Designed miniproteins, single chains. Designs and how they scored, part 22

Each design is a single chain, and the fold is of that chain. pLDDT is the mean over its residues in the fold that is shown.

## One batch from the design tools (miniprotein)

Design m742
Fold by ESMFold2-Fast:
Structure m742 (fold): chain A 76 residues (1-76)
Amino acid sequence: APALPSAEELLATVRRFAEDLKKTLSEEEQEVLDRYLEELERAIAEAEAAGASRREILAIAREKVFKMFKEISELS
């Protein structure tokens, strides 16, 4: 099975995706995206500092990304 991504790899992937997504979003949707990115970066950094597993960090990222898309879709 392929190895799970590191916190750094996961965060880099999410940031890249977010920058591309911002090009298609309204100002209101961009504010939601930026808020979730800040929360995600903080949560991942705190979890990594606490010695969380890659799977636990992935679960945190998945939850934040899911909530972000839900809020953006509700603005549409």
Scores: mean pLDDT 78

Design m743
Fold by ESMFold2-Fast:
Parts: sequence; structure tokens; C-alpha cells
Structure m743 (fold): chain A 89 residues (1-89)
Amino acid sequence: TDTEAVVKTAQQMRADMAKAYEAGDWEKMAQIAEEGGKKLADAISDPTLAQQVLQAFQDLADAIRAGDLEAMLQAAGRLEQALAQALAA
């Protein structure tokens, strides 16, 4: 796993996501989650963890588009766990 690439991509995603949130642009937030999830998965050497990260970001994007705050929080928690595992590997 390219740990430096994962960390940099995650930091950029947080910054972009915060801007979209401040703008109230939920569709942009969903797009950032989808695009960033693909970039993060590409940096992860473990194919199982890469697929888990991709799926978790897709679930987050779907929850954002649905306006489902509970689903968004659950997806964010799953993402934190998947990224922590990928960074530890």
C-alpha cells in the first residue's frame, strides 16, 4: 500500500468535502466521495481492502444523494475502519 498517497488523498478529500458541505452542494459531496474512493483504492495494495474502501465510498455517496444522515454516519464509520486497516497493512 502507498501509505503517503493514501494519506494525501484522504486529506485532499476532507478539504474538498468541507468546501462542498459549506456550499450546501450535496451532489458535489457525493462526487468527491466516489472519485476519492477510486483514488484511495488504487493506492491500496490489498485487493480485499481496496474493494471494501470502494464499496464504503459508494455507500457514502448514495447516502449523501438520498439525504440519509444516519446512513452517511454509518458509511463514514465503515470508511474510517477500512482506511485504518489499509494504512496498518
Scores: mean pLDDT 78

Design m744
Fold by ESMFold2-Fast:
Structure m744 (fold): chain A 64 residues (1-64)
Amino acid sequence: DAAAEARRYAELGAEAGRAGDGERATHYLKQGLAAASRGSGEQAAEGIAYVQEGARRAKEAGGL
């Protein structure tokens, strides 16, 4: 489902951020938002929350 796909991309983005690969982190986080937008309102909200958390972790790691 859309939320699960967004979560997978959020995890990949956070991992790329921890590795210092800001371009890859940004790419995955954008893919996560795109995946969330394909879901229902509830799935989109859940997916967006996962992507926001992934972005926060990537930023804390210095990858963004």
Scores: mean pLDDT 80

Design m745
Fold by ESMFold2-Fast:
Parts: sequence; C-alpha cells; structure tokens
Structure m745 (fold): chain A 111 residues (1-111)
Amino acid sequence: MEIEKKLEDARKLIKQAEEARKQGNYVEAARLYFKAADILEEINPDSPEAYRLKAEAYRLMADFAEENGDYETAIALYKKALEYYRKAFGEDSPEVKELEARIAELEKKLK
C-alpha cells in the first residue's frame, strides 16, 4: 500500500529528472534523482536502483562542473558517482570502467 505509493512517487521523480536532463538542466535533474533515491532507500536501504540514481545524480553534477571548466570539482563528483556505480553494478561493470577512464583523462588536464 504505502510501498506502492512510494514506488509511484519515485517513478514520477525519475521521469521529471530525465525531462530536466534532456532540457540541459543537470542540477535540477540531479536533485530529482536524489529525491527518488531517498524514497527507494526508505523501502530498501541497500537498493541497487537507489545506488544507480545517486550515481546518475553525482555524474550529472560532475558533467556540469566539467562544462564550466571546474575539473577539480568534476573529478571529486565523478569519484562519488563511481563509488555508487560500484555498489549498484559491481567492479567489472561497463559504467565503472567508462567513468574510471574519464576521471583519468580529467586528472591529466590538471597537470
């Protein structure tokens, strides 16, 4: 009953986040993904879907920082996204490998 309502609320927030992302509003998209993740964690504290949404939120914030030339902030946020992708998908996932490569490329730009 309450779980079904929470799942519906989370799905609506995810759709709103995807819409904001398509419009280039990465900060708003990240905020909505965090809200959806919080709802899913109330249902299951160790939810892989909640971890994925947190990873997506941090990645979007990192993308925004990178676009603004703030590579130090971008690297820090990508590392947070990487931690949550590992929790969601495991160490050998394509998402983890892609993000590790992106972090390495950004670190090269700082030196």
Scores: mean pLDDT 85

Design m746
Fold by ESMFold2-Fast:
Structure m746 (fold): chain A 94 residues (1-94)
Amino acid sequence: SEALARTRELTLRVLEEALEKMEKKGKAPKEALEAARKTVDKETEGLTFTEEEKELLTKILALLKSNPELEKLVEEAVEKYLPEAERAYAELQA
């Protein structure tokens, strides 16, 4: 699904940004995710994401926040998908 692929790429960019805020600014995982989402929302302002894609991203982020191992989950996701997240971010800026 194209909507799922775009939502995944946006989610990976948010996770990358969250990890950076955790490592460089010492933010707690939940606070880092909130700050990262706001940053990515501003960076993607004016892009034609569907409301369905935005809703899916919101649901995914809510599930991550409810996970007791959120910090570890974020680290694992970024480690595995960092190169793909960077590519997706570059594509969003084009």
Scores: mean pLDDT 62

Design m747
Fold by ESMFold2-Fast:
Structure m747 (fold): chain A 88 residues (1-88)
Amino acid sequence: SLPKELYELEKELRELTEKAIKEARELAKQGKIEEALQILDEAIETLRNRLAELQSLRLPQRVIDRFTELVTELINQLRKEKEEIEKS
């Protein structure tokens, strides 16, 4: 298992992504498409910035690889939601 600090970070990144998707979907239901897309774009930039911070630290490569994979997964989820909202 991950150290508590790394577990909390993983949880934070997942919760940030889930919250952004939920808020974007609610805005899209209200016809606020541009605002919905902005929330998803801001979440993508936040995830990229958090990964860049981690990559600047002297962490074991295995930890960097794990978070790179996680951030890539979460960004792909956000991009998929953008595509679905843009089609609506």
Scores: mean pLDDT 87

Design m748
Fold by ESMFold2-Fast:
Structure m748 (fold): chain A 96 residues (1-96)
Amino acid sequence: SEMASWSTLQRLLVAFLRSAVRVGAPDEEIADLLAMLRKLGFSESQLRKLAAELGIPQSVVDRALADRRSAEELANRLMRRLFDPGIDAAIARSRA
């Protein structure tokens, strides 16, 4: 399968992406995961195909493809979302 040619990190991120979609994660979080997959070597066609299979809107894929952040910056943001979700909530509350 196509998945058999992926790295362990690519497979792990695709698993996280599937889980994020299943639980109804925000488009911003889904876009960050897609952007990281792009930085790890996924082509635009691979990302669009994966997004279509998961029911992710084209607008979210377009956002991910436009992302100019480094892989390190994206990894740091994803780590915060996974392990410190209260940080984003606290920031949102401080803007109110």
Scores: mean pLDDT 77

Design m749
Fold by ESMFold2-Fast:
Structure m749 (fold): chain A 92 residues (1-92)
Amino acid sequence: PRELLEGKRVVVVLGTDDEEVAEAVRRWLEAQGAEAYVVLAPEPTREAGRKAAEEGIKKAKADVVLAGGSPEVREGAKEAAEKAGIPAIVDP
């Protein structure tokens, strides 16, 4: 939540199937002035995290990726962000 996130498009990959958690995260980021695109990746695999992040980056034209959940999901999301040349925050 810095001026750097204000007006930025943020993709959030969450290792959960809880849509209420996704909505809470989205609203929190929008309150910081960011545009949030939240993707749920409940399956704890590197492939699931990577695909979720790739789809979110493409659809949202993301400036940054935030990833939570299992280590595998976070690793997959980080790989997708690195491939797109976008910073990833997986261990804040």
Scores: mean pLDDT 78

Design m750
Fold by ESMFold2-Fast:
Structure m750 (fold): chain A 90 residues (1-90)
Amino acid sequence: SAAALATLAGLLALAAARLALRAAPPEAVPTAVAAAIAAVGAIFTAAKTGDAGPALAAAETALRAAELAGNPAAVALARLGLALARAALA
């Protein structure tokens, strides 16, 4: 279902943001924190409404944070979250 895909996308964005925070340089921390907050909101929105828009935005921010942190696992999770959010919007 679209709601399940959107919720999974939000969860992946949150996981990516958390991984980005684990060994983040100081410049990555604000973006990773913003991504984590956005992901929590996206999970709630997806679960209640099936809207994947917030999950897409959260995954994009999580990808930015993961790239700034230089964490390949976080980048992979954020990219998977983007793919699932796009699938939910199709």
Scores: mean pLDDT 86

Design m751
Fold by ESMFold2-Fast:
Structure m751 (fold): chain A 55 residues (1-55)
Amino acid sequence: MKEEQEKYAQLLLENSESGKKMGESHEKQGDTKVAEALYKTSEENEKEAKEILES
């Protein structure tokens, strides 16, 4: 496995975690639309990272 692939996957996981925290913050503020977009992006990043790590 290439180290750059693993590093990229790690960055995607960190972005997913950050996005979820921001989504929760926006949801508490009533910014449902923004929270929804952040959750969706976070989920996609997590799926992509998992696929990279499993390849």
Scores: mean pLDDT 81

Design m752
Fold by ESMFold2-Fast:
Structure m752 (fold): chain A 62 residues (1-62)
Amino acid sequence: NENGRKGIEYARAGNNLKAVGGASGSMQDAALSGGFEGALKSAEYGRQGNFEEAARAGDEGA
């Protein structure tokens, strides 16, 4: 999942705005792939401001 990987990289670089975009795309990819649990975990980490884990959860759910 390219969106998840980009989201993780942006979060590590401190680019929170782009990290949010990557996490959102990763969550959508997970939902479309039937990874609903991954999408939920991604949303929860996003609420906590943990965009690296949000992107990873979406990537793993896709």
Scores: mean pLDDT 67

Design m753
Fold by ESMFold2-Fast:
Structure m753 (fold): chain A 70 residues (1-70)
Amino acid sequence: SAAEAVAAAVERLQRELGLSREEARRVVDMASKMGGVSRGEAARAILRLLDERPLEEARAAVESLLQLSK
């Protein structure tokens, strides 16, 4: 479900990249806004990014989204 994908993305962003829960939620929301997709689709894209890319590349992409969300 969309809610389960969002929860999973938020938890992984906290665990793997050291984001707070609020920062992780802002990343999902910004990815949704920038991509023109639902929060569930954005969360699934973040989960794929974390699975498929080196950690440093995933970190750089996520930090960019965080800066845009401030």
Scores: mean pLDDT 87

Design m754
Fold by ESMFold2-Fast:
Structure m754 (fold): chain A 91 residues (1-91)
Amino acid sequence: MASEEEIEERADYLVETLGISRSLAREIARRTASVPRELFYAAVDWAKERFSDLPPETQAQIAETVALLALRLGITTVEELRELADSVFGR
């Protein structure tokens, strides 16, 4: 589970990458605290890359969904996360 310091780092990344509010970013970071850091960042990057046409808040929801789904399925690599995300969202 992520430390409070890592939760703030994840929140900063969400704000910088997606442009969402810091309040929402902290909530997402806390809900995804059990996701390995590399998979969390990969989910955020993937959501921005594939859904740049959607609002920032929607990109953040997609990133959270992908990260939590990867954790639930025991995904351990960025490559497997990206394949799962592309398959689930058809992008």
Scores: mean pLDDT 86

Design m755
Fold by ESMFold2-Fast:
Structure m755 (fold): chain A 90 residues (1-90)
Amino acid sequence: DKDAELLKSPDEELRRKALFNEITDIINKLAEEHKILNEEQIEELKEAAKKLLENNYDLDEIQDILNELIDALINKDYKKVEEIKKKIEE
């Protein structure tokens, strides 16, 4: 997969673009699987993913955190949503 090869590129800009594309694909896939997510929640997931990228999280860590956030949103566990957001801000 050419995109997976780009993630290991010495060019940091190419790596960041490839990583952002992978994350966008994950979010879009999760939105398709969870029809109960509204546009506001999807945008919140994208903002969380962008923040995790800026804080040097790897793709696997970002995917795990996004899955936790989606589970919390589906279960309307707003306390867990706030805990995850606070963890992302650290």
Scores: mean pLDDT 70

Design m756
Fold by ESMFold2-Fast:
Structure m756 (fold): chain A 75 residues (1-75)
Amino acid sequence: SALSDMRAIVEAATDNPAAKAALEAFVSHLKAGDIAGARAARSQLLRILYQEGKEDAVAAFLAAGNDAIAAAEAS
């Protein structure tokens, strides 16, 4: 699933608990239909990954996260 793919990207990239918390916040907001909260959590996660020099993970998560948000908005 898209959620499993997003978790795999983050877990492969970093052990940072703040990044894992931001990922779970993103997933929680998407499940609740809170697109604004999901975008905020995604921005926080991307900032952490970028600061850790994980540019490939930033690109991969940006693509997967955009698709997940678009699917939630369409629902």
Scores: mean pLDDT 81

Design m757
Fold by ESMFold2-Fast:
Structure m757 (fold): chain A 72 residues (1-72)
Amino acid sequence: KEKEEMLKLAKEILDKAVAEGRITPQEAQALLDLVEQLIEDGRIKTPEEVKEFVERAIKAVENGRADLAARA
């Protein structure tokens, strides 16, 4: 039950980021797959850890694009 709730939370955050244009649908799917693996490996154990990881990952993708734009 907790795993399903954590995956649903991750998907909601990622879907919102895609809708806001922050990340692509492909990036969102890759991050969702990674979150599922981290939950299975016991690396993520709480909904708060899911939220923190996903927000950091989204920001890292955004920062990578900003760095590329600044170099152009």
Scores: mean pLDDT 78

Design m758
Fold by ESMFold2-Fast:
Structure m758 (fold): chain A 81 residues (1-81)
Amino acid sequence: SLLEQLEAVAKPAQELIDKALAEKASEEITEEERRELLLKAAEIAKSDKLLSELLRAMAEGDAEKAKELADQIQERIEKSQ
């Protein structure tokens, strides 16, 4: 899963990523705070280009690009299983 990939690659950013992504019904953070957390996570995960680009796309609200990048990460995970 995407969460497993985030945990494996970005342990120093895991808390920020979990907080930013844990979130269909959460009201504890604003959209601006969520964006800032995703951008910080992307910077920490910058050694993984696909993951970093996904987190930036999510921060920018680019749903189409985020889906394409998430699909690429999922394919990468499936090939490594």
Scores: mean pLDDT 66

Design m759
Fold by ESMFold2-Fast:
Structure m759 (fold): chain A 81 residues (1-81)
Amino acid sequence: SVERLEESLERLEELAQEYWAKRRLTALRHIRDELERKIEQLREEAKTADPETKEKIERVIERLEELREWIAEQIERMEAE
């Protein structure tokens, strides 16, 4: 369900912040890879969803993409240190 997707997103955001704060580079790379897979999966689901559900899935995808981009930036900065 979309509610489950939103809860998963919130948990991923919390884990990413925790791993970043603790400087866990390998864990951040793992979350980035999981986000990429989840985004791809959701895009496929959106193709067959009804219009209302599709809009909700697309909003979740946008937030996952923003999180993925933020994690990628943090990884790059940590690797440059």
Scores: mean pLDDT 84

Design m760
Fold by ESMFold2-Fast:
Structure m760 (fold): chain A 85 residues (1-85)
Amino acid sequence: ALSAAEVAALQGLSPQDMAAALRARLRALVARIAQAYNLSPAVVEQALAHIDALAAKLAGLSAEDARALVRKLVATMHEEEALIA
């Protein structure tokens, strides 16, 4: 999960920089999960492709829309963690 400080740091970036930071973070997370659960290369490639598509979409948004999308994604992630914690 993203901490409040990490979310605040992302919100201070341009949409392009937010996209790059989220892409790097999510790709690192996928790599860790793949190592822990011995995921097939095909599953990893699909997950990375989805992350890259999300980052490209985020980079194309206005600063306000990019910040709103990041806030929504973080809120959804926190809700999902609360359900499985």
Scores: mean pLDDT 72

Design m761
Fold by ESMFold2-Fast:
Structure m761 (fold): chain A 82 residues (1-82)
Amino acid sequence: MPRLVLRSPRSREDLEGLGELLEMSGDVKATVEGDNTLVLESSRSGEDLVGLAEILAHSGEVEAEVEGEGGARFKGTGRDMM
């Protein structure tokens, strides 16, 4: 199954909240590793997980890396210019 790894300078509590929200959206399992890493596993295609990684990296101060099928890496500052 494809896996999404998020690293953020935000607190573990923020990552736990994000993981819970993403699990509620459907086909992902969220696990917080350490104090700043969130791992998401999906039964969907790597393409769906890559799309999610891009959105999360763009919207937040996170580095997103998709491992497994269709693996890709995205780095975002999370800064919206608007």
Scores: mean pLDDT 65

Design m762
Fold by ESMFold2-Fast:
Structure m762 (fold): chain A 92 residues (1-92)
Amino acid sequence: MMEELMKKLAEFLDSDSIPELSEEQKPLLETVVELIELYLEDKEKAKEKFKELVKELLEKEGLDIEEYEEEIEEGIERFEATLKKLEEKKKK
């Protein structure tokens, strides 16, 4: 799920256009765009919201949040790295 989201985010950034999405995929893209906008305004708040979304997904799958703490931290680091590349591209 996270890898698919990151892949679609990369495609969205490369195309400079919103790809044609299924009805099921539209809410996920909207959430990602909101997170990017929030990160540009308040980095700490964006990290907190991302952490909450990951926790909600884990709870939905019946997984123990405590067992996935390291994976959540890795997810946050990947999210920051992606957004940093976006900021650098916009400054061109």
Scores: mean pLDDT 63

Design m763
Fold by ESMFold2-Fast:
Structure m763 (fold): chain A 90 residues (1-90)
Amino acid sequence: SMMEEIEKLAKELVDLAENKAPKEEIVKKARELLKKLKEYMKENPNPSKEDLELALRVAYGVKQLADILKNEELSKEAEEVIKKLEELYK
């Protein structure tokens, strides 16, 4: 499922960050993850509460990582995704 792909990308992103991969690789993976979250929202207009909560946790994780990396552009991209996910939360 798309949520399983999102979880896999999130794990890959964590692994890259923990292994101190080049910032460019971490940022690229984070953007792939945000892109998948956007695709999830587009294809799932009425997501389950559980999936939405997981997606929000993942998006917040990307924002925290962006802030640690001092990448303001990525942080703003993550904030936009968080805002859209929160609008879907009932």
Scores: mean pLDDT 86

Design m764
Fold by ESMFold2-Fast:
Structure m764 (fold): chain A 84 residues (1-84)
Amino acid sequence: DKEKEKIIEEMKKKVEEIIGPEAGELFEKIIKLLFKNKEEPLDEDEVKELHELLAKFIDLAIEKGVKGEVVRELLDEMVKKLEE
């Protein structure tokens, strides 16, 4: 879906601007798993991967000195984009 790919790309750029390019790659993997979960339930391995990716994303943001409020805003925006 071109619309979903556009949303992913725009959010990825915002994440990269705030946290750095490594966070953009983590974000892309996270959002793709979340979109997949809307079509079919994730298996246990995919749920574990999602949890590990989210933890790495948060840890990276903290390491880069990003405020927790900004990390929360990025995660909230991600959820909002999933709600369409």
Scores: mean pLDDT 78

Design m765
Fold by ESMFold2-Fast:
Structure m765 (fold): chain A 107 residues (1-107)
Amino acid sequence: DIAEQYAKRMVDDLQALKDALRAAADAASARDPKHAAEIQKLADEAVRFLDRATEELLRAAKEGDAGLAGGHAVAAFSETARLVGEMSKLDPETFAPVLERARQLIG
């Protein structure tokens, strides 16, 4: 199923972005304990969006709707880019690569 193959690639991309985001948030939090709570809160919000998008993407793919599956993935990347943009205001060096990755996955 083409939709299932597409969903598998998007799920792998979402997982890689989630892993990169968690690693960056942990590194930034260790470097700046004063902003650690805010950084982790923003990271937790982004991770929740990525997890929900993964669930919705897999459901849409199971129903054979590759377009809907793609829409969920792009929406998740866009929302993650917004939240990482907020984290970049606190630690631009640590979050710039994560923000660029999220933007590249949108287009």
Scores: mean pLDDT 80

Design m766
Fold by ESMFold2-Fast:
Order: C-alpha cells, then structure tokens, then sequence
Structure m766 (fold): chain A 66 residues (1-66)
C-alpha cells in the first residue's frame, strides 16, 4: 500500500473512532466515511479497487469498535 493509501486508511479510522465516541450508529459512520473516501480518492486519483479495499478495512474496523 502506498503512503497516500495508508494515510487515507489511517485518517478514515481516526474519523470512525471520533464518530463512535460521539454515539453515531455503525451505519451512519460508514456512510460518512464512504463520502470522505470517495472525495479523497477522486482528489488523489486512487483507483476504485484500492478505494474499495480501504473501505472494506474501515468497515471491519467500525464493526470491531461496535
């Protein structure tokens, strides 16, 4: 995984932790994370396959926090 991809994954995980702390549901957290991932992937020209893999890891992380 490139530094940009790892930085995005770490950023999304940090965002997910903050939202869990604020009492958001896992479903609401994932929707918000997905919007940020879509925006950042477009900005940094991250391939859809890599974005999907990052989102899969974040979804698993959200489930582990819940």
Amino acid sequence: MSKIEKDLLDQLKDMAREMVKRGLSPEDIYERVKLVADSEATRHKIPQSVKDKILEEVKKYIEELS
Scores: mean pLDDT 82

Design m767
Fold by ESMFold2-Fast:
Structure m767 (fold): chain A 65 residues (1-65)
Amino acid sequence: DKDVELAKEAKELQDKILELIQKLRDEGRVEEAREFMLKLANTPALDDYEKKIEILKKILEEMEK
């Protein structure tokens, strides 16, 4: 089921972002961690998983820059 796979991808991206946010906190980058947490929290909870994945990937790209 394509929707199940998309939901799984969205969860994996969210989990990776949360892990990187925790790493930022551990490194003393509390302000950056806070900004990324706010971006993640503002990600819309929609049945359009493809759009959610797009938003999550954009957040991850900003963190990996």
Scores: mean pLDDT 78

Design m768
Fold by ESMFold2-Fast:
Structure m768 (fold): chain A 60 residues (1-60)
Amino acid sequence: KIEELKKKAEEYRKLAEDYRTQGNEALSAGDTATARQFYLQYAKALGAADRYENEYEKLK
């Protein structure tokens, strides 16, 4: 169970990186609306990763 929570945290951190990259690409293309949406998803993914990491840390 601990390992599964750790994997989910890592998965969401990877997802956040992908959203950040896509947001930066959209911003570079001048699509600020799309960039804003990707940055919003980036923040959500980071929040999810932090929550899973906290849950994992509690079980140690």
Scores: mean pLDDT 81

Design m769
Fold by ESMFold2-Fast:
Structure m769 (fold): chain A 113 residues (1-113)
Amino acid sequence: SRLDELFEEWKKLNEKQKKEKPEAPVLDDKTLPYVMQLIAEGRLDEAERLVNELLEVYEKENNKRGIAISYYYLGEVAREQGRLDEAKEYYRKALEYYPNFLIAEEKLKELEK
């Protein structure tokens, strides 16, 4: 399924990042699977709303890793909607807050072809 594909891709890239760049962001085990499920089900408006709520929390906490993760998921939502220029900007913002965010870098490169 699309959810299984997204989750396996995330697991592989997150594990690679932990090995190569151990300062990598730790993704939340509870909220992250739900955001991925909403995206996989095409519930993009609900995913965007949830991610924006998470972004506000992380901004108040000055959690740069959480902010980067939130921008990455806004990029995934925008990409699924066909808003490719907005997706690129969200991936760039994720990299601004966390330059070593491998998954965001790979997604940005894929769209810059």
Scores: mean pLDDT 75

Design m770
Fold by ESMFold2-Fast:
Structure m770 (fold): chain A 84 residues (1-84)
Amino acid sequence: MALAEEAAERLVRVYRGVLKLIEPSMTPEERAEARAQLARIEAAKPAAVAAMTPEQAEALLARLEEEVERTAKELGVEPEKLWE
């Protein structure tokens, strides 16, 4: 359970971090859509946590680390900023 919660929390944090970094360059419509998508992800979190196995949670955490490194390089920022 704890691992699934951590994986879901990190996923939400990555989305929030990316949104904060790119928000100043977005149009009002893109910003509203991105925030709505984040809200949908946050709303779905409890159900996702309940359905997630420990193996799936571990795989998601590993995948998030890879995706954060790649996205940070593409955005030209330190990976730590995507966890904000």
Scores: mean pLDDT 76

Design m771
Fold by ESMFold2-Fast:
Structure m771 (fold): chain A 106 residues (1-106)
Amino acid sequence: SPEEILNAIFKALEALYTKMKEILDKIVAGEEVSDEEMYETAREGVKEAADILKKAGFSKKLMKQVFDLAIRLVELEAKRRGIPQEEIDRLVELMKKAVDEVLKEL
């Protein structure tokens, strides 16, 4: 049903956002976050979100659209928190890499 589809999208976005919030919180606290830590955290969130969407019957193409939205939401939140653009660009590129690699493995 449309309600089940929307619930799957919400749960997938929540799972990925919860993981990425950990990275945003560290950056705001003045902690150095390595590319490896950003990538692995993104990969874990994307894998959890992909499992939710796959069980709900989403195609890889539709999953990609949901992940593109998730990346945009994380970017907007990082900007609201005053994170420097160079750090936001780094995070976005690593999230995109995690999405592409997880979707290849499905």
Scores: mean pLDDT 89

Design m772
Fold by ESMFold2-Fast:
Structure m772 (fold): chain A 76 residues (1-76)
Amino acid sequence: TIAQARQQGAQTVQDVNIAVVDIMRNGTDAQRAQAMAIRNQFSDLVNQFDASTDIGQIQQVNGQMNALLDQIRAIG
């Protein structure tokens, strides 16, 4: 449902914010630069997520947001 897709997206946003904060506090300069680049891409996806009203679009953007979450987590 749209409500479930919205809830999943909101959780992914929270998870990315937590991961970015951790890297910004504990990471190297190189890790922080990588995290910021991914965060900027993620901000564009959040804007698309907020603008999306169709379930298919919301699910597609959720998939893209989860892919970036995996990338941010891979930084350490």
Scores: mean pLDDT 84

Design m773
Fold by ESMFold2-Fast:
Structure m773 (fold): chain A 81 residues (1-81)
Amino acid sequence: METLKELLDEAEKAVEAGDVPRAILYLSQAAIEARRAGLDEIATLLEKAVNEAIKLFNQGKYDEAKEVLRKAVEEARKLLE
């Protein structure tokens, strides 16, 4: 099973590659793993970021969606420290 850190690393790579759907997939999995681990603050952060990124992507706001996902990865990593 992928670890939370590995999922965040894969999401970051997807964001850098411009693959918003792939980044959404990895962060959705990261939110599930965070929830299972009792990391409710991280899980809620990632869930909100994923939902906002989906909304922005569907509106054609691709760069804004990427920025939301990038910031969510950075914030989740800080909360894990």
Scores: mean pLDDT 86

Design m774
Fold by ESMFold2-Fast:
Structure m774 (fold): chain A 63 residues (1-63)
Amino acid sequence: SARQARLQQIQEQVDAMLEAIANNDWARYNALIAQLRASPDPVARQLADALESMVELFLKSLS
């Protein structure tokens, strides 16, 4: 279904961002977030904001 295909694409994008973070590749992470924010899909833009907030909270918890 279209919903399942969309969820798979979101999962692949999240996996790519987590891989960038694990590799300490912040340039790639920022580029992926910027792509989501530039999306015409408001859900993708909200996801970018949510992911960035979660990453910031995670990094603060490590300090």
Scores: mean pLDDT 78

Design m775
Fold by ESMFold2-Fast:
Structure m775 (fold): chain A 59 residues (1-59)
Amino acid sequence: SDKSLAGVAAAKSYAAGLTAGYEAAKEGTPREDAVKAARDSGREEAARGAEQGALLAGA
């Protein structure tokens, strides 16, 4: 969407998920579990971020 506010909210959710997924994977959490935790908290973009964060941590 061309709504800058919606884009900012999505970007923030993704970034939060990325950080959380990266840290969880560094602590030994499987990628699938990190993604599930983000998804259970209610945002699709956070779940996407968590998957990428876990991948960056080698999970």
Scores: mean pLDDT 77

Design m776
Fold by ESMFold2-Fast:
Structure m776 (fold): chain A 57 residues (1-57)
Amino acid sequence: STKSKIRAVLERLGFEFESDEEAVKYAKELIDNKYLSLETLARLIGESQATVSRTLK
């Protein structure tokens, strides 16, 4: 799923999560604080920006 792909990318960067949902919440926080762009996250997981944006809502 898109959520598990987000988790896998963040875990490769050294973060640890108890669930895919926790990883998605953290990804949203990084994007909201400008530490990560939606475009970059979409490219890293191989999904469209629309799919990633929908997942982060």
Scores: mean pLDDT 85

